# Ledger of designs, part 27: designed miniproteins, single chains, continued (2)

Each design is a single chain, and the fold is of that chain. pLDDT is the mean over its residues in the fold that is shown.

## One batch from the design tools (miniprotein)

Design m4912
Fold by ESMFold2-Fast:
Structure m4912 (fold): chain A 100 residues (1-100)
Amino acid sequence: LADLILDAAFEISDADDDELPEIIEKIIKRLKELLPNLNEEQQEIVKKFIKRLEELKKKNASRVDVLRALFELAVELDLPAHTIAAIAILIAAESFRESL
């Protein structure tokens, strides 16, 4: 789960704006495929997050918005500190990019 979320954060950060909806859809698919391998608490958290990603895709949300959603998911899932830190760094980098 942690590796999937971290890989997703990197894919989002590296994406062109026109590729972002496709990347979000791929992340949703991978999360759905992973659901049966998660415990009951993690399944409920991830199901809510999938709905949030579908809403973000429909709204043409920015990379920063999607990265913040992944950060909140990583915190809620109590993922390793290095995973949470890496996503925070990507958010900071993308925020600087938007200000340029």
Scores: mean pLDDT 81

Design m4913
Fold by ESMFold2-Fast:
Structure m4913 (fold): chain A 117 residues (1-117)
Amino acid sequence: SAAQELAALIAELDDPDGPIELSFVAVRDGEAVASVTRRLTLEQFKKVLEKAVELGLMSREAAEAAIRIAETEDRALVVWGRVDRARRFTLRLIASIGASVADALANPEAYSGHALA
């Protein structure tokens, strides 16, 4: 599936010193069919978002907004989600710029928050 292909790409990218932590999860019928978390460089993050657009998972506008945030913000939390009720399928992508996703979720006031569609 497109979601599994995106998750496989993310799983191959890892830079432990990268400024962006990306968490991607795909759920079908309440079960996680793909789940991956990696630290990424800005260039790896751009590659992931370009692939998400290529696979038809994310709009070009949402990808460009996420890239702009990652290029311009020192501390940001980006949340993108898509629900396909007909296929009983949900996608979620969370990116923390400058720290971990766990820290951003625990301390949202310290981060510029961005919800994308």
Scores: mean pLDDT 82

Design m4914
Fold by ESMFold2-Fast:
Structure m4914 (fold): chain A 67 residues (1-67)
Amino acid sequence: NKIKELEKKISELQKKIDELNQAFLDAMREYEKNPEAFQAQMDARAKAIRDKRKTLEELNKKLEEFL
């Protein structure tokens, strides 16, 4: 039972990591196409991505605590 709960939490955390990674790549692709036009918007998006990366690090730490 406890093992199944941990496996589910690990799966959910991995899914969140994959989603954050994909969002980061999508944002970088937009920046590469039109850097000048989107400079201000990309700065705001980059900040949001950094904040999400901090959350990722916290989730990874929690994952280690589950083991």
Scores: mean pLDDT 71

Design m4915
Fold by ESMFold2-Fast:
Parts: C-alpha cells; sequence; structure tokens
Structure m4915 (fold): chain A 81 residues (1-81)
C-alpha cells in the first residue's frame, strides 16, 4: 500500500540520521578515514534519494538532502581541523 511505502521511507530516513551521527563520531575519532566514510555515506544517501524520487515523496527527498548537506559540511569541518 502507499501508506506502507511511506512508513518504510520514514524508517529509512531515521536510519540515515542515526548512521550520519555514528559516521560523524567515527570521523572525529579517526579523521584519516573521512574519504572512505564520505564515500559510504554518499552511496547510502544516493540510494535513499532514488527511493524518495520513485515514490514522488518531495518532502522526504528534501529531508534527505538536508541530512546530506549538514553531514557533508560537518565532515569537511572535521577534515579541516
Amino acid sequence: SMEAEREKLERQVENLEKFAEELLEEARRHPQFIPLLRETFEQAVAALKEKAREAGDEETLKRVEEIERRTLEELDRIESE
């Protein structure tokens, strides 16, 4: 159903937010791994953005794009330290 698909996307966004937090903590502990962490994160984001686009869920797409922007900005900040 459309409702079940929306609930699945919401859970995937929550999982991405948690993954981003864990990834940023790892980046702070081991900045040398930032290139690998960035690549892994970008792959996860790309997959979820594609699912949101397929579902026509513009609000979820914007939310994923905001998580992407904030996480990449924070990774760049950590790498610059």
Scores: mean pLDDT 86

Design m4916
Fold by ESMFold2-Fast:
Structure m4916 (fold): chain A 95 residues (1-95)
Amino acid sequence: SGDEVVREAIEKIRRLVQEVAEAKAYIQGLSSLSAEEARNLLSALDGAREQAGKLVEEALAAATSESLKRELERAYAEFLAALEDLKALIEEKLA
């Protein structure tokens, strides 16, 4: 059902938030990143943002529950904030 698609999307987005937090902790422990490493990481973050956006758009189109739509939108906002924090950290670690 559409609501099942939304629940799956929420779980996937919440998992992505955890993965971003783990990546942030790892990068925070590094002294520096090379320009190539930073570019590759930033490109990967842009790709993750695009894929997550498509997932959210598809799930919202299938949704019938306003409460699930709001929960997904909140999870997505948290994911986007986590990505921006990670992007800023990558740029800070650039040697």
Scores: mean pLDDT 88

Design m4917
Fold by ESMFold2-Fast:
Structure m4917 (fold): chain A 88 residues (1-88)
Amino acid sequence: NADKVVEDLFRAARAVLREDEETLRELAEEWGVSVEAVRELGKEVIELAKKITTAIYEKQGKPELAEEVRKDDELALEKFKELLEELS
């Protein structure tokens, strides 16, 4: 289920941001990978969220929002999720 994969990727990203070691271990067990692999994927999701969300806001003529997203990983992740829901 693609929706579950997307949900799990966001869970990994949030666990990295919040230093939630328990959630990282749970995801590692569910996926059959190392905790380090989950942490690395979570970091990649955060960086992609920042890159895509800033690019979209810049294109929309909202440079102030793009700047806020560049400075705040939690905000970047939240705004990226909102944008994905709007485009679905």
Scores: mean pLDDT 83

Design m4918
Fold by ESMFold2-Fast:
Structure m4918 (fold): chain A 56 residues (1-56)
Amino acid sequence: MEEFRKKLEREIEEGMERIQRGVDLVIRAHEAGLDLSRITSPEAYRALLAELEALE
C-alpha cells in the first residue's frame, strides 16, 4: 500500500512537472518573441529549445 502510494505520488509529481515545463516553455518562447508557428517538426522544436537555452 505505502510503496504503491509513493510510486503513484511520484508519477503524478513527475507528470505535473512535465506539464509545467511545457507551459513554461511556451510562455518563455512567446515572451522572447519566438514564432511558435515555426514548429513544424521535432527538429524545429529542438531548435526552439536551443534558442531558449541560449537566452538563459
Scores: mean pLDDT 68

Design m4919
Fold by ESMFold2-Fast:
Structure m4919 (fold): chain A 70 residues (1-70)
Amino acid sequence: SIEDEIKKLSFDEIIKKIEELAKKYANEFSVDSIREEIEELKELYKENPEEALKRAQAMLLNLLKRVEEL
């Protein structure tokens, strides 16, 4: 499943995929909002990498679901 594939990714790989999706679908997504969420995740990763990874996984999954509905 897509969720299982996301769980195999590192934090950096997830962030890269989120950034790539934001660029590809800039007309559909708020790039500024996504950038702010990425910066919050990077800051969280310094304090709690496990929680940051879970939130990054959820963010990527939600973006991929939105792309699927387009």
Scores: mean pLDDT 83

Design m4920
Fold by ESMFold2-Fast:
Structure m4920 (fold): chain A 87 residues (1-87)
Amino acid sequence: SLDELIEEFVKRVEELVNKNLSLDELVEEFTKIVKEMLEKAKELKLSDEEIAKVIGAMLKTVEKLLSPEEVNAVKRAVVKELSEFYS
């Protein structure tokens, strides 16, 4: 279900943040998680609105746990992955 997918990817983001990675490593690993989410979304035939809900939940988790600089770097990576996915 959509709720189970949201819960899975929020948990993965929380686990990633808890690893205390460098900014570059954090962005790289977050990008991998986003790519995996988008592939699962494609397989499940999720709508753009449903994909936005999953991404939104992941980004809200990042905003609660990380500095503004780290949040901005992650958001930039997400925009790039979404542009590549929809191209």
Scores: mean pLDDT 86

Design m4921
Fold by ESMFold2-Fast:
Structure m4921 (fold): chain A 106 residues (1-106)
Amino acid sequence: MDELVKKLINWLIDTYNKVTGEDLKISNEELEESIVKGVPETLKTNFEVSEEVLEKLNTRLMAMEAAVLHVAAMLGKISKEEFLKILELPEAERQKIVLKLIKEEE
């Protein structure tokens, strides 16, 4: 779990820096806290995600995966519809898709 969370956080920082041209210096712990608290509210407000999906985001890993998927959708790598479908997938299938998305940035 920790290794995957670190990979997701590093990809988010790298992607932010590539898109904005900035050099973001934030601790993994600080970013993780912000995402865990922010992602459910962002999805509820901007995507009208179901309460069932929001309850599944109660783990750090799921919140990180949702953040990566959201950024991928904003970059046009996946559609908004694909983003919502992936969030409803079983954990193993969702994790596989997320890992594939971050690998394309390596």
Scores: mean pLDDT 68

Design m4922
Fold by ESMFold2-Fast:
Structure m4922 (fold): chain A 92 residues (1-92)
Amino acid sequence: SHRERALAALDEIRALVEEAAARGALSPETAQRILALVDETERLIREGAPVEEILARLSEISALVSEIADPALRARALQALKEAAHAVLSTA
């Protein structure tokens, strides 16, 4: 389902952010902020919140993941974020 694809993409973002923090490519403070936003976004999706609210959270995550210093991890996180946005838009 589109919902399952969105949640899977968010799980991928979580894993990539944790890897970036572990490698020193992202500050622990920024990593914790992204992980909190990912958790909130997953909650909004599970509760069937308005698409606009979910997309607003994904935009906040996008700004923060752009701070990942490792270009490969950053590219993968941004790609997962695009997949999450596409899945969310497909459920509207």
Scores: mean pLDDT 87

Design m4923
Fold by ESMFold2-Fast:
Structure m4923 (fold): chain A 68 residues (1-68)
Amino acid sequence: STLERVAIHDLSRHHGLSEETIRAALEYALANLDLPEEELVERLMREFGLSREAALAVIRAARALAKE
């Protein structure tokens, strides 16, 4: 979607991560929004090399997209 593409671009630029990494992290978050937030943060940091701040931003974007 257009909103997903914009979110990937903005998150990539703001956090200094590739768009491919952000896309994969965002898709992972969308599939796992039922997890406790702290567990999802830790998994995103471990799996994709995100900072805590980047992981939280990805989760916020995923929650916004899930409301479609």
Scores: mean pLDDT 86

Design m4924
Fold by ESMFold2-Fast:
Structure m4924 (fold): chain A 94 residues (1-94)
Amino acid sequence: SMEEVLEEAKREIEKLLKETIEKLKANEDNPAAAQKVLMEFFEKLQEIKDRLKKKYNLSEEEAERVMMEALREVVNSLPEEERKFIERMMFAGG
């Protein structure tokens, strides 16, 4: 079911996001290393999408929608301190 795909996506994205936040905090004083961590994060998001698309025979549009919804739900579930950290990183990157 699409609900099972969403729950698997949420588990994978939550794990990846927590690992990425830890790496970004460890490299807060090293912009080049932080940029590399962000690039790796987006590459791993793409790998999760491609794996789920293959496993569940999703269309590209279905895979994109599931990944976007999972990412939104995971970010919204984060503790306030972690959400503020991500907001700070997004504003620095935009």
Scores: mean pLDDT 82

Design m4925
Fold by ESMFold2-Fast:
Structure m4925 (fold): chain A 81 residues (1-81)
Amino acid sequence: SELEKLYKEIFGAEGSLEEIKERVRKALEEARKNGLADWSEEQLEAYLEAVEKLLESKITGSLSDEELRAFIAEKAARAAA
């Protein structure tokens, strides 16, 4: 699924926070093209901002992979609805 591709980009990515953010943004745009809900630019930006904050928390050691995955799933479900 497109959501699993997003998870792979987030959890499998190595590099700086900026590199991870760009990978997530591209994966979200690809998911939209491949049958995820037609997200507005506003919704995409809001979702990316939320993911950035979670990635910062994960990089600083505040959030587990499972917690990050659950949050991303919740955000994706709300954006798609």
Scores: mean pLDDT 59

Design m4926
Fold by ESMFold2-Fast:
Structure m4926 (fold): chain A 95 residues (1-95)
Amino acid sequence: MKKLELLKKMIKLTEEIVKNKDDLIKSQELALEVHKVGMELAGSSASKEELEEKFEELKKKIEKGEGNIPSAEEIAKEAEEAKKVLEEEIKKLEE
């Protein structure tokens, strides 16, 4: 099932976010990839280009030290919570 493959890919990306939590740019790049996979799974009408533009804006803010940038702990917590949700969705697909 293609949905199962996409969910497993998202889980691997969340694990990579946790590993790279201290690298703000890399963790946000991985979060963008999770969103792109999620959009494919959901059949979303939102543009992938809009997500990429938001990431580039955030990257510039990180490089300048501007704005409320999430902490490494917040990034790891959000990724771990997302992983748990994805694992529950996989369990529902596997009877």
Scores: mean pLDDT 72

Design m4927
Fold by ESMFold2-Fast:
Structure m4927 (fold): chain A 73 residues (1-73)
Amino acid sequence: SAEARAEEAIARGLAVRPDVENDPATVALIAARLAAHPEWRDDPRVLAFMHQAYRPDALDPANADLRVPAPAP
């Protein structure tokens, strides 16, 4: 499934960069977003953030808007 593939990609990235800790909530939200909206896989911003999730620059404020919407009030 798309969700399983997104989770696997994130896990592989973390394995390549074991010395870099990423916010697991953020990477899980990106994976869930891609699973819910497969068409967003063609969005260069989403793909770039997905590939950078395990790097320090993934926490750049410029990428904060790629997160899933806040919980309902």
Scores: mean pLDDT 48

Design m4928
Fold by ESMFold2-Fast:
Structure m4928 (fold): chain A 100 residues (1-100)
Amino acid sequence: MIGVIETGMILDVDRGEITPVQAVQIFGDSSLSILKKKNVSDDNIKLFQKYIDLLIDEVKKTGKYKDAIKELADITNKVLNSSDKEAKEILEKAIKKLEK
């Protein structure tokens, strides 16, 4: 499922249909929707939104959206398969890395 979305976003950017920033935003919004549907806590939803915003800022600076989409997919999968406490630690670590 995630791999199909990643491939689609990469193709849309390569064809000039969307920007790298738009690809990360669309993928982030889709991931956020999945987390909400799976009843991830409101606190972790807020952290995930902050993570997406910081990731978009990094892509604006570097243009390296493929790595950003892969990291976003990995973090989303880890959050979905973790307890609320573990998910919070994962998101805080990802946010801290981007704030450097």
Scores: mean pLDDT 78

Design m4929
Fold by ESMFold2-Fast:
Structure m4929 (fold): chain A 72 residues (1-72)
Amino acid sequence: SVDDIVAALRARRDRLLADATRRNNEAIREASRVMSPAQVAQYQAIMDGANDAMRTMLDWVIKREEEALLKK
């Protein structure tokens, strides 16, 4: 069904975002060893912004696929 396909796409999105979050957490832990708290906060904000942009892009792609499937 369309719902099953859209659910599979959302599950793949969630895995990609979880992988990005894990890598970002590892990078923040390493940055905390050499950077000030203020610099770490700025780095975290940049990474959070990049993850938000990725989610927005993936959500847009999923919406386009759902719209294409609903025209059946």
Scores: mean pLDDT 86

Design m4930
Fold by ESMFold2-Fast:
Structure m4930 (fold): chain A 77 residues (1-77)
Amino acid sequence: SAAAEAAKYADLGNVYANQKKWDEAIEAYKRALELDPRYRSAALNLIQLLEELSKKDPKYKPLLDEARARLAAMEAE
């Protein structure tokens, strides 16, 4: 199912993040959200990763802002 595939990509994102493969981790989380656009936990995991990365490298700030805007849109009326 799409939900099962989305979960696999979210888990893969966590694995890549632990290996310090930041771009691969971000891409895996994005893939999870592509498969399930309302996958709130995948969006939260991506935001958590980008919050840590943006503290070290300002290039991640636009991605963080985008991910936060996406989550806010999911929670909107």
Scores: mean pLDDT 85

Design m4931
Fold by ESMFold2-Fast:
Structure m4931 (fold): chain A 56 residues (1-56)
Amino acid sequence: MGMVKAYLLAKEIIKRTGVIDEKDIERISRESGVTLEDAKLAAEMAAKELGGKIVE
């Protein structure tokens, strides 16, 4: 699974909560099959698009 799935998962989390934490990034990585670095990038892109935040 690729970056598109990571982005869609990140977008879902931001739409629901407004934030993505470190555990959400780990989940995105695991479920989409991308690296933690790529999962973080997808999360940052989704947060920027939807006005959300990344927090630990």
Scores: mean pLDDT 81

Design m4932
Fold by ESMFold2-Fast:
Structure m4932 (fold): chain A 75 residues (1-75)
Amino acid sequence: SDLVARVLSAAGGMISLGVPPDIAVESGKEVLKTLSYGNNNDIFSQISRISSDMLEKRGDLDLARKMRQVSDYAA
């Protein structure tokens, strides 16, 4: 589906910004699982926010802060 393709593209973008592939993939899964209104053009903002939360929980605070800023600017 178009949504899946866009989420995969966004996850690839996150990896290119230095996000670990495991976090990028899990963030993409969470976007697909929890994005209840479906047609959110702000997919990159959502995946960046979820990645930031996951990075914060595992102690990668500097990268988490950077991803939060990316999410805020994309929104």
Scores: mean pLDDT 76

Design m4933
Fold by ESMFold2-Fast:
Structure m4933 (fold): chain A 67 residues (1-67)
Amino acid sequence: GAVKEVPLLKGGIPAPAEPLSAEEQLALTRELAEENAKILLEAGYVTEEQAKQIVADILAAERERLA
């Protein structure tokens, strides 16, 4: 058969039309931060320790902005 359309949540989560709660925003930020850190690791741009630090820093900054 022809190429099937499979991607519904691929390369990023589509933004919902309704407003997100702070917890939902943090969850999305975490997923994006982890994806970015993974890309940097796979590219050899950072170490595993640095990648974990990047995720932690992004989440801490986002939490601070929400507070």
Scores: mean pLDDT 71

Design m4934
Fold by ESMFold2-Fast:
Formats: sequence, C-alpha cells, structure tokens
Structure m4934 (fold): chain A 64 residues (1-64)
Amino acid sequence: GPSLEDAEGALRLGRTAEREGDLRRAAGLYSLAAEMYTELLGPDHPRAQEARARLAEVLARLGE
C-alpha cells in the first residue's frame, strides 16, 4: 500500500507541475495524493481534504 512519504511526494510533484503550468500533470498528481491520503488517513483528514481541494482548483482551471 502507499506510504505517507509517497503521498507527500505526489503532492510536492503536483505543486511543481502547477508552478510550471502543466495543469493536467498537476491534476493527476493531486488525484494520486488525494487517493493515498484517503487510504492512509481517511477522507475527512485535513491532508486528504487539502489534496482534493487542490485537485478541484486545477480541474476548474482546465474547464473540467
């Protein structure tokens, strides 16, 4: 299963992709981080909520 380090890594890579303007890559990485944090900590955990919020923001910017 995923580790917290894996989830944190996905979130960091998502932030880098977003900064570089690669919104589709950022969305994929934030989605991965959200799934990992949900599995490890539960859907109501602040880290899972943060990853989902970042995903929603990026998807809105993509028009999805």
Scores: mean pLDDT 87

Design m4935
Fold by ESMFold2-Fast:
Order: sequence, then structure tokens, then C-alpha cells
Structure m4935 (fold): chain A 87 residues (1-87)
Amino acid sequence: MKIAEEGKREIRKLLEDYPVNVQMLAISGFMQVLDEARNGASMEAIRKRIAQIGESLKLTHNVPQEVVDKIIKVMERAAEEVLRERE
């Protein structure tokens, strides 16, 4: 819960200059990543999911690579913490 709240806040901050639908897309993708981590997905599968979300933000919504890279790092860090808590 705390990791999810911190991640959502960071993502909203990174996308604060973007439309609400772009912020919602990124947050929905982030929640899906956390659900997959809790459901026992491997870090490799999680990285593929995060990459798909980043690609959508970049190609469909013209989010710059620099911002996408920061969002990817937020998602990866949160997913790694969820996986660590399960082990």
C-alpha cells in the first residue's frame, strides 16, 4: 500500500503537465504491474509489462523518453519491493 501510494504520487508529479487521461493511463499500468508482482510474475515478465506501458506513453501520447525512463524506474523499484516482501 505505502509503496503503491508513493509510486502513484511520483508518476503524477512526472506527468503533471500532461492531460488527466495520460496520468490515469500511467497509474492504471502501474497498478497492473504491482498486481502482476503480487500474483507471482517474474521480474522479467514485469519488465516487459513496464516496457509496454512506456512504449504506449511515448508513441501514443508523445511523452518524452527522459520522462518515460523516470516512470519506468519508479515502476521497477516498486515492483522489486513487492517481490522482496513476498520472498
Scores: mean pLDDT 83

Design m4936
Fold by ESMFold2-Fast:
Structure m4936 (fold): chain A 83 residues (1-83)
Amino acid sequence: SLEEEEKRILELASQVEVTPEDEVFAKTLADRYADLTPEEARKAILEDYSLYRQRHPLTEEEEKRAAKTVYLALERLGIKLEP
């Protein structure tokens, strides 16, 4: 569910420090969804994140970095994740 993806993103993103590369990827991701409303962008990003993880096996570190990128992209779009 999207709620489970949000919880996972919050948990994993908290475990890694932001890098300049994470910020670049987050900006690219946010720019892709900038024309959507915040609610539509939130749903689309979380669904894309879930689908990406299902289709592409990630290492533990890659999962944390992906979560951090998504978290930063949502912040750029003004979207606050609920606990």
Scores: mean pLDDT 82

Design m4937
Fold by ESMFold2-Fast:
Structure m4937 (fold): chain A 77 residues (1-77)
Amino acid sequence: GVEKVKEELEKRRPELLEELTAAIREGGLGAAYQVAAATIARWAPVLSERYGVPLEEAKALLEEFLRELIVEAIGRA
């Protein structure tokens, strides 16, 4: 369910934060948004199937998580 998707994302938070911070440093916010979009496209179907959530809900959860993480990465870049 949704809770397990959130747990998986939290486990990956440190690596995703570093990736987004590096993207901002190299290419600005545009690069961070490209990384986020690629991550959503790649992992939303996997998380949907693995945890039994609708694809659109998995996408929304990833979008919210990455949006908040980009804000944090801006402060660190």
Scores: mean pLDDT 86

Design m4938
Fold by ESMFold2-Fast:
Structure m4938 (fold): chain A 98 residues (1-98)
Amino acid sequence: AAEAIEREALARMAEALKDLREGDDPLDMPEEAVRGLLEAERAALEILEQLLAAGRDPEAARRGIAAYREVIEALEEGLRENRIPEGIARAREILRAA
């Protein structure tokens, strides 16, 4: 039951990010949207860390944790260095590979 709820939350986050992943040009994304994506990725990471701690689906959890950490780092660097398009492009590549 708890595991199913976690998977549903992750699926909703992934669906919300689909348009971003499949979008054409990262140059057109506003900073507010990037911050929203960052919050969603941080939430997904927290759920995956809880899943791993509970000993459930460890392979999927570890893979997701690694991918989301890289996405978070890419977005945070883009915001910090005022290089948002580069941060989004990197995040999209990581997220597509996951």
Scores: mean pLDDT 68

Design m4939
Fold by ESMFold2-Fast:
Structure m4939 (fold): chain A 63 residues (1-63)
Amino acid sequence: KEEEEFEKLLKNFENAKTLKEKADYAIQLLTSENEEHRKKALEFLEKNEKEPKILELIEKFKK
């Protein structure tokens, strides 16, 4: 179920220990219908935009 899957993604995001893992989960959370999930994911990505890999993900998502 989509809601349960995004709840698991949020928990994985919160518990991820590496920047790459958090970024991977954050990108998936940006597709969530829940505005709070998208806000948390976007905030993390913007906070880490100085990292080249994170900046590429932000640019790709913004199109």
Scores: mean pLDDT 72

Design m4940
Fold by ESMFold2-Fast:
Structure m4940 (fold): chain A 94 residues (1-94)
Amino acid sequence: SEIEELLEEALELAREEVARNPRDVFAQLVYHELEEALELYKEGKLEEALETIEGIINGFRQLEAQGVALSEGQRRVLEIVEETKRLLEEEVKK
């Protein structure tokens, strides 16, 4: 699945961000939420997976609005989850 591959790539990038910044609570949250989104997707819980992905995107947007510069890895994760959201919306057909 393209969605599964995208989520696995985002999860690996988020894991690297946590390893680089072990005291960053937001980095840890993004990692755990991506793990949850991947498991929800594998369980066929598409609407819940979409809501989890939307939460991740909203979190990044809130950081940017507060003037926090995203790392290169975090920006790549954001790009991947935005594409994942688009594909999930097509599967849910809400």
Scores: mean pLDDT 87

Design m4941
Fold by ESMFold2-Fast:
Structure m4941 (fold): chain A 80 residues (1-80)
Amino acid sequence: SMEEMEQQVEIAKEEIKEFAKEKGLSEEEIQVLLDSIDKIYNDEDLSEEEKKELGKVLSKFTREEWLELGRRIAERVEAA
């Protein structure tokens, strides 16, 4: 249902926020990640400037850290 999808998005955003704080991202960098998620889930395109800022934030994580984040999101969604 639409309500279940909204709940999963909120869970994912909370996990991303917690993970990014643990990895030492600034509040501004975390906001870039959260804004990008909101736009993607609302089927909105990122501007070229937003893509560049997102790319800078994403480059601060290793491949292994991205896999860890994905696992943590999946586990938290399943636990809800």
Scores: mean pLDDT 80

Design m4942
Fold by ESMFold2-Fast:
Structure m4942 (fold): chain A 74 residues (1-74)
Amino acid sequence: PAITRYRVTVTVLDKDGNVIYRHEAVTDSPEGLIEAIREALEKAGLRYEDSEITGRARREGDVLHVDVEARPKE
């Protein structure tokens, strides 16, 4: 079956690896996933283009659980 829901956890780290912001969202589209990441970064004072973003995903039935870490580029 197709993925119908995305559960996103975005953790924003500073240059030293400390958590400065955490955001959770549920969305029905890949576009919503990207928007959740962008919003978390902006809330933390970082821009998407200035961030190094890594993600891990796990599928559970029709839900994709996505854990995203973002930190400033050097």
Scores: mean pLDDT 80

Design m4943
Fold by ESMFold2-Fast:
Structure m4943 (fold): chain A 87 residues (1-87)
Amino acid sequence: SDLDKLKELVEEIKKLMSEEEQKKVDEYFEKLVKALEERNVGEAVKSLTEMMVIINKSMKKLSEEEQKKLKELVAEIERLFRRLIAE
């Protein structure tokens, strides 16, 4: 499912992050999944936005190769999210 693919992409992003940043991503991702299940588009967008703020801050500490990988993963997350909220 698109949701299972979204979970996989978030786990790949977490591998590039510190343990503290991973916990914050997990908190917002849990809120995102709950909002999607409750069909609350506003809370889903808010949770994704807050998760992306943490991911973008982490990006400043990464190598050029890791930054490229992270940007590709983020783009795929945004694509899948648009499909999930359209239903």
Scores: mean pLDDT 85

Design m4944
Fold by ESMFold2-Fast:
Structure m4944 (fold): chain A 73 residues (1-73)
Amino acid sequence: MEEIEKLLKEASEIINKLMDQGRYELAKKLQEEVEKLLKEIDDAISRNDLQGVKRAIEKLKEFIEKAKEEIEK
């Protein structure tokens, strides 16, 4: 869970920065995408699908990296 917690912290920081800049619609979109990925992780855990959990975490990492790039560009 440590990796997921770190990713959620990074996502929260990005969302908070967008909200501070008044970009609420983009912040909401990012929140929704994070929630979708968290549901994928939760579903995989419920299925005892360790590989699925790993894949969902990798998707979350990739999404956060892309979000950072979009904000800076």
Scores: mean pLDDT 78

Design m4945
Fold by ESMFold2-Fast:
Structure m4945 (fold): chain A 109 residues (1-109)
Amino acid sequence: MTAEEVEAFSAQPVTAGTTFSTSTEESSSSLTVNADGTRTLTGTTKQGVKVTITQTADGHTTYTATYDGPGKFYATTDRVNGKRVYEEATGSVEIDGVKIEAQPKVVYE
């Protein structure tokens, strides 16, 4: 995901209970602003990978990608004020003949 996509996500209205949705031929996504000021972007790719991006009011952003099909896959990365502080991936998945394998936990501090 690009920095421009994160900035566009951050620029959305902060009204609690607001949901925006977008769909393309390759993915669908929705943005929800929660009552606590947390913003959640949820999307699904054509291959069935689910992406969740959660940003708190203090600038803490968590990116999570999961797949609940054959092989099961989970990946998460965490950022504070744009700085990557945590990254982890577990499981393995095969999508259209491409195999994605587990990644060791990494802390960038």
Scores: mean pLDDT 61

Design m4946
Fold by ESMFold2-Fast:
Structure m4946 (fold): chain A 91 residues (1-91)
Amino acid sequence: MKVTLEIRDAAGETLAFGQGYDDVDKAIEFAVRLARQALARYPEVRLVISAPSLEVTRRVADALVAEARRLGHVATVRLEGGRATVEIRPA
């Protein structure tokens, strides 16, 4: 299993790219850490998540939404063709 996380700015330009682990919980930890690092540098980011199953993609997206809300941000999720896009904006 492999989680791919791409970080984009509001215009859709790729800022960073990461790949995750075989374990879903470790993949979530990795994605959350990478999102935190991006949010420290950029107020508004889009995180594109791809995983081998839609269930894993949704779990990673849900964890990112929860983390964004914990940090006082607004997050929205779109699911398209096995990929999730999480848009994170300041509240």
Scores: mean pLDDT 75

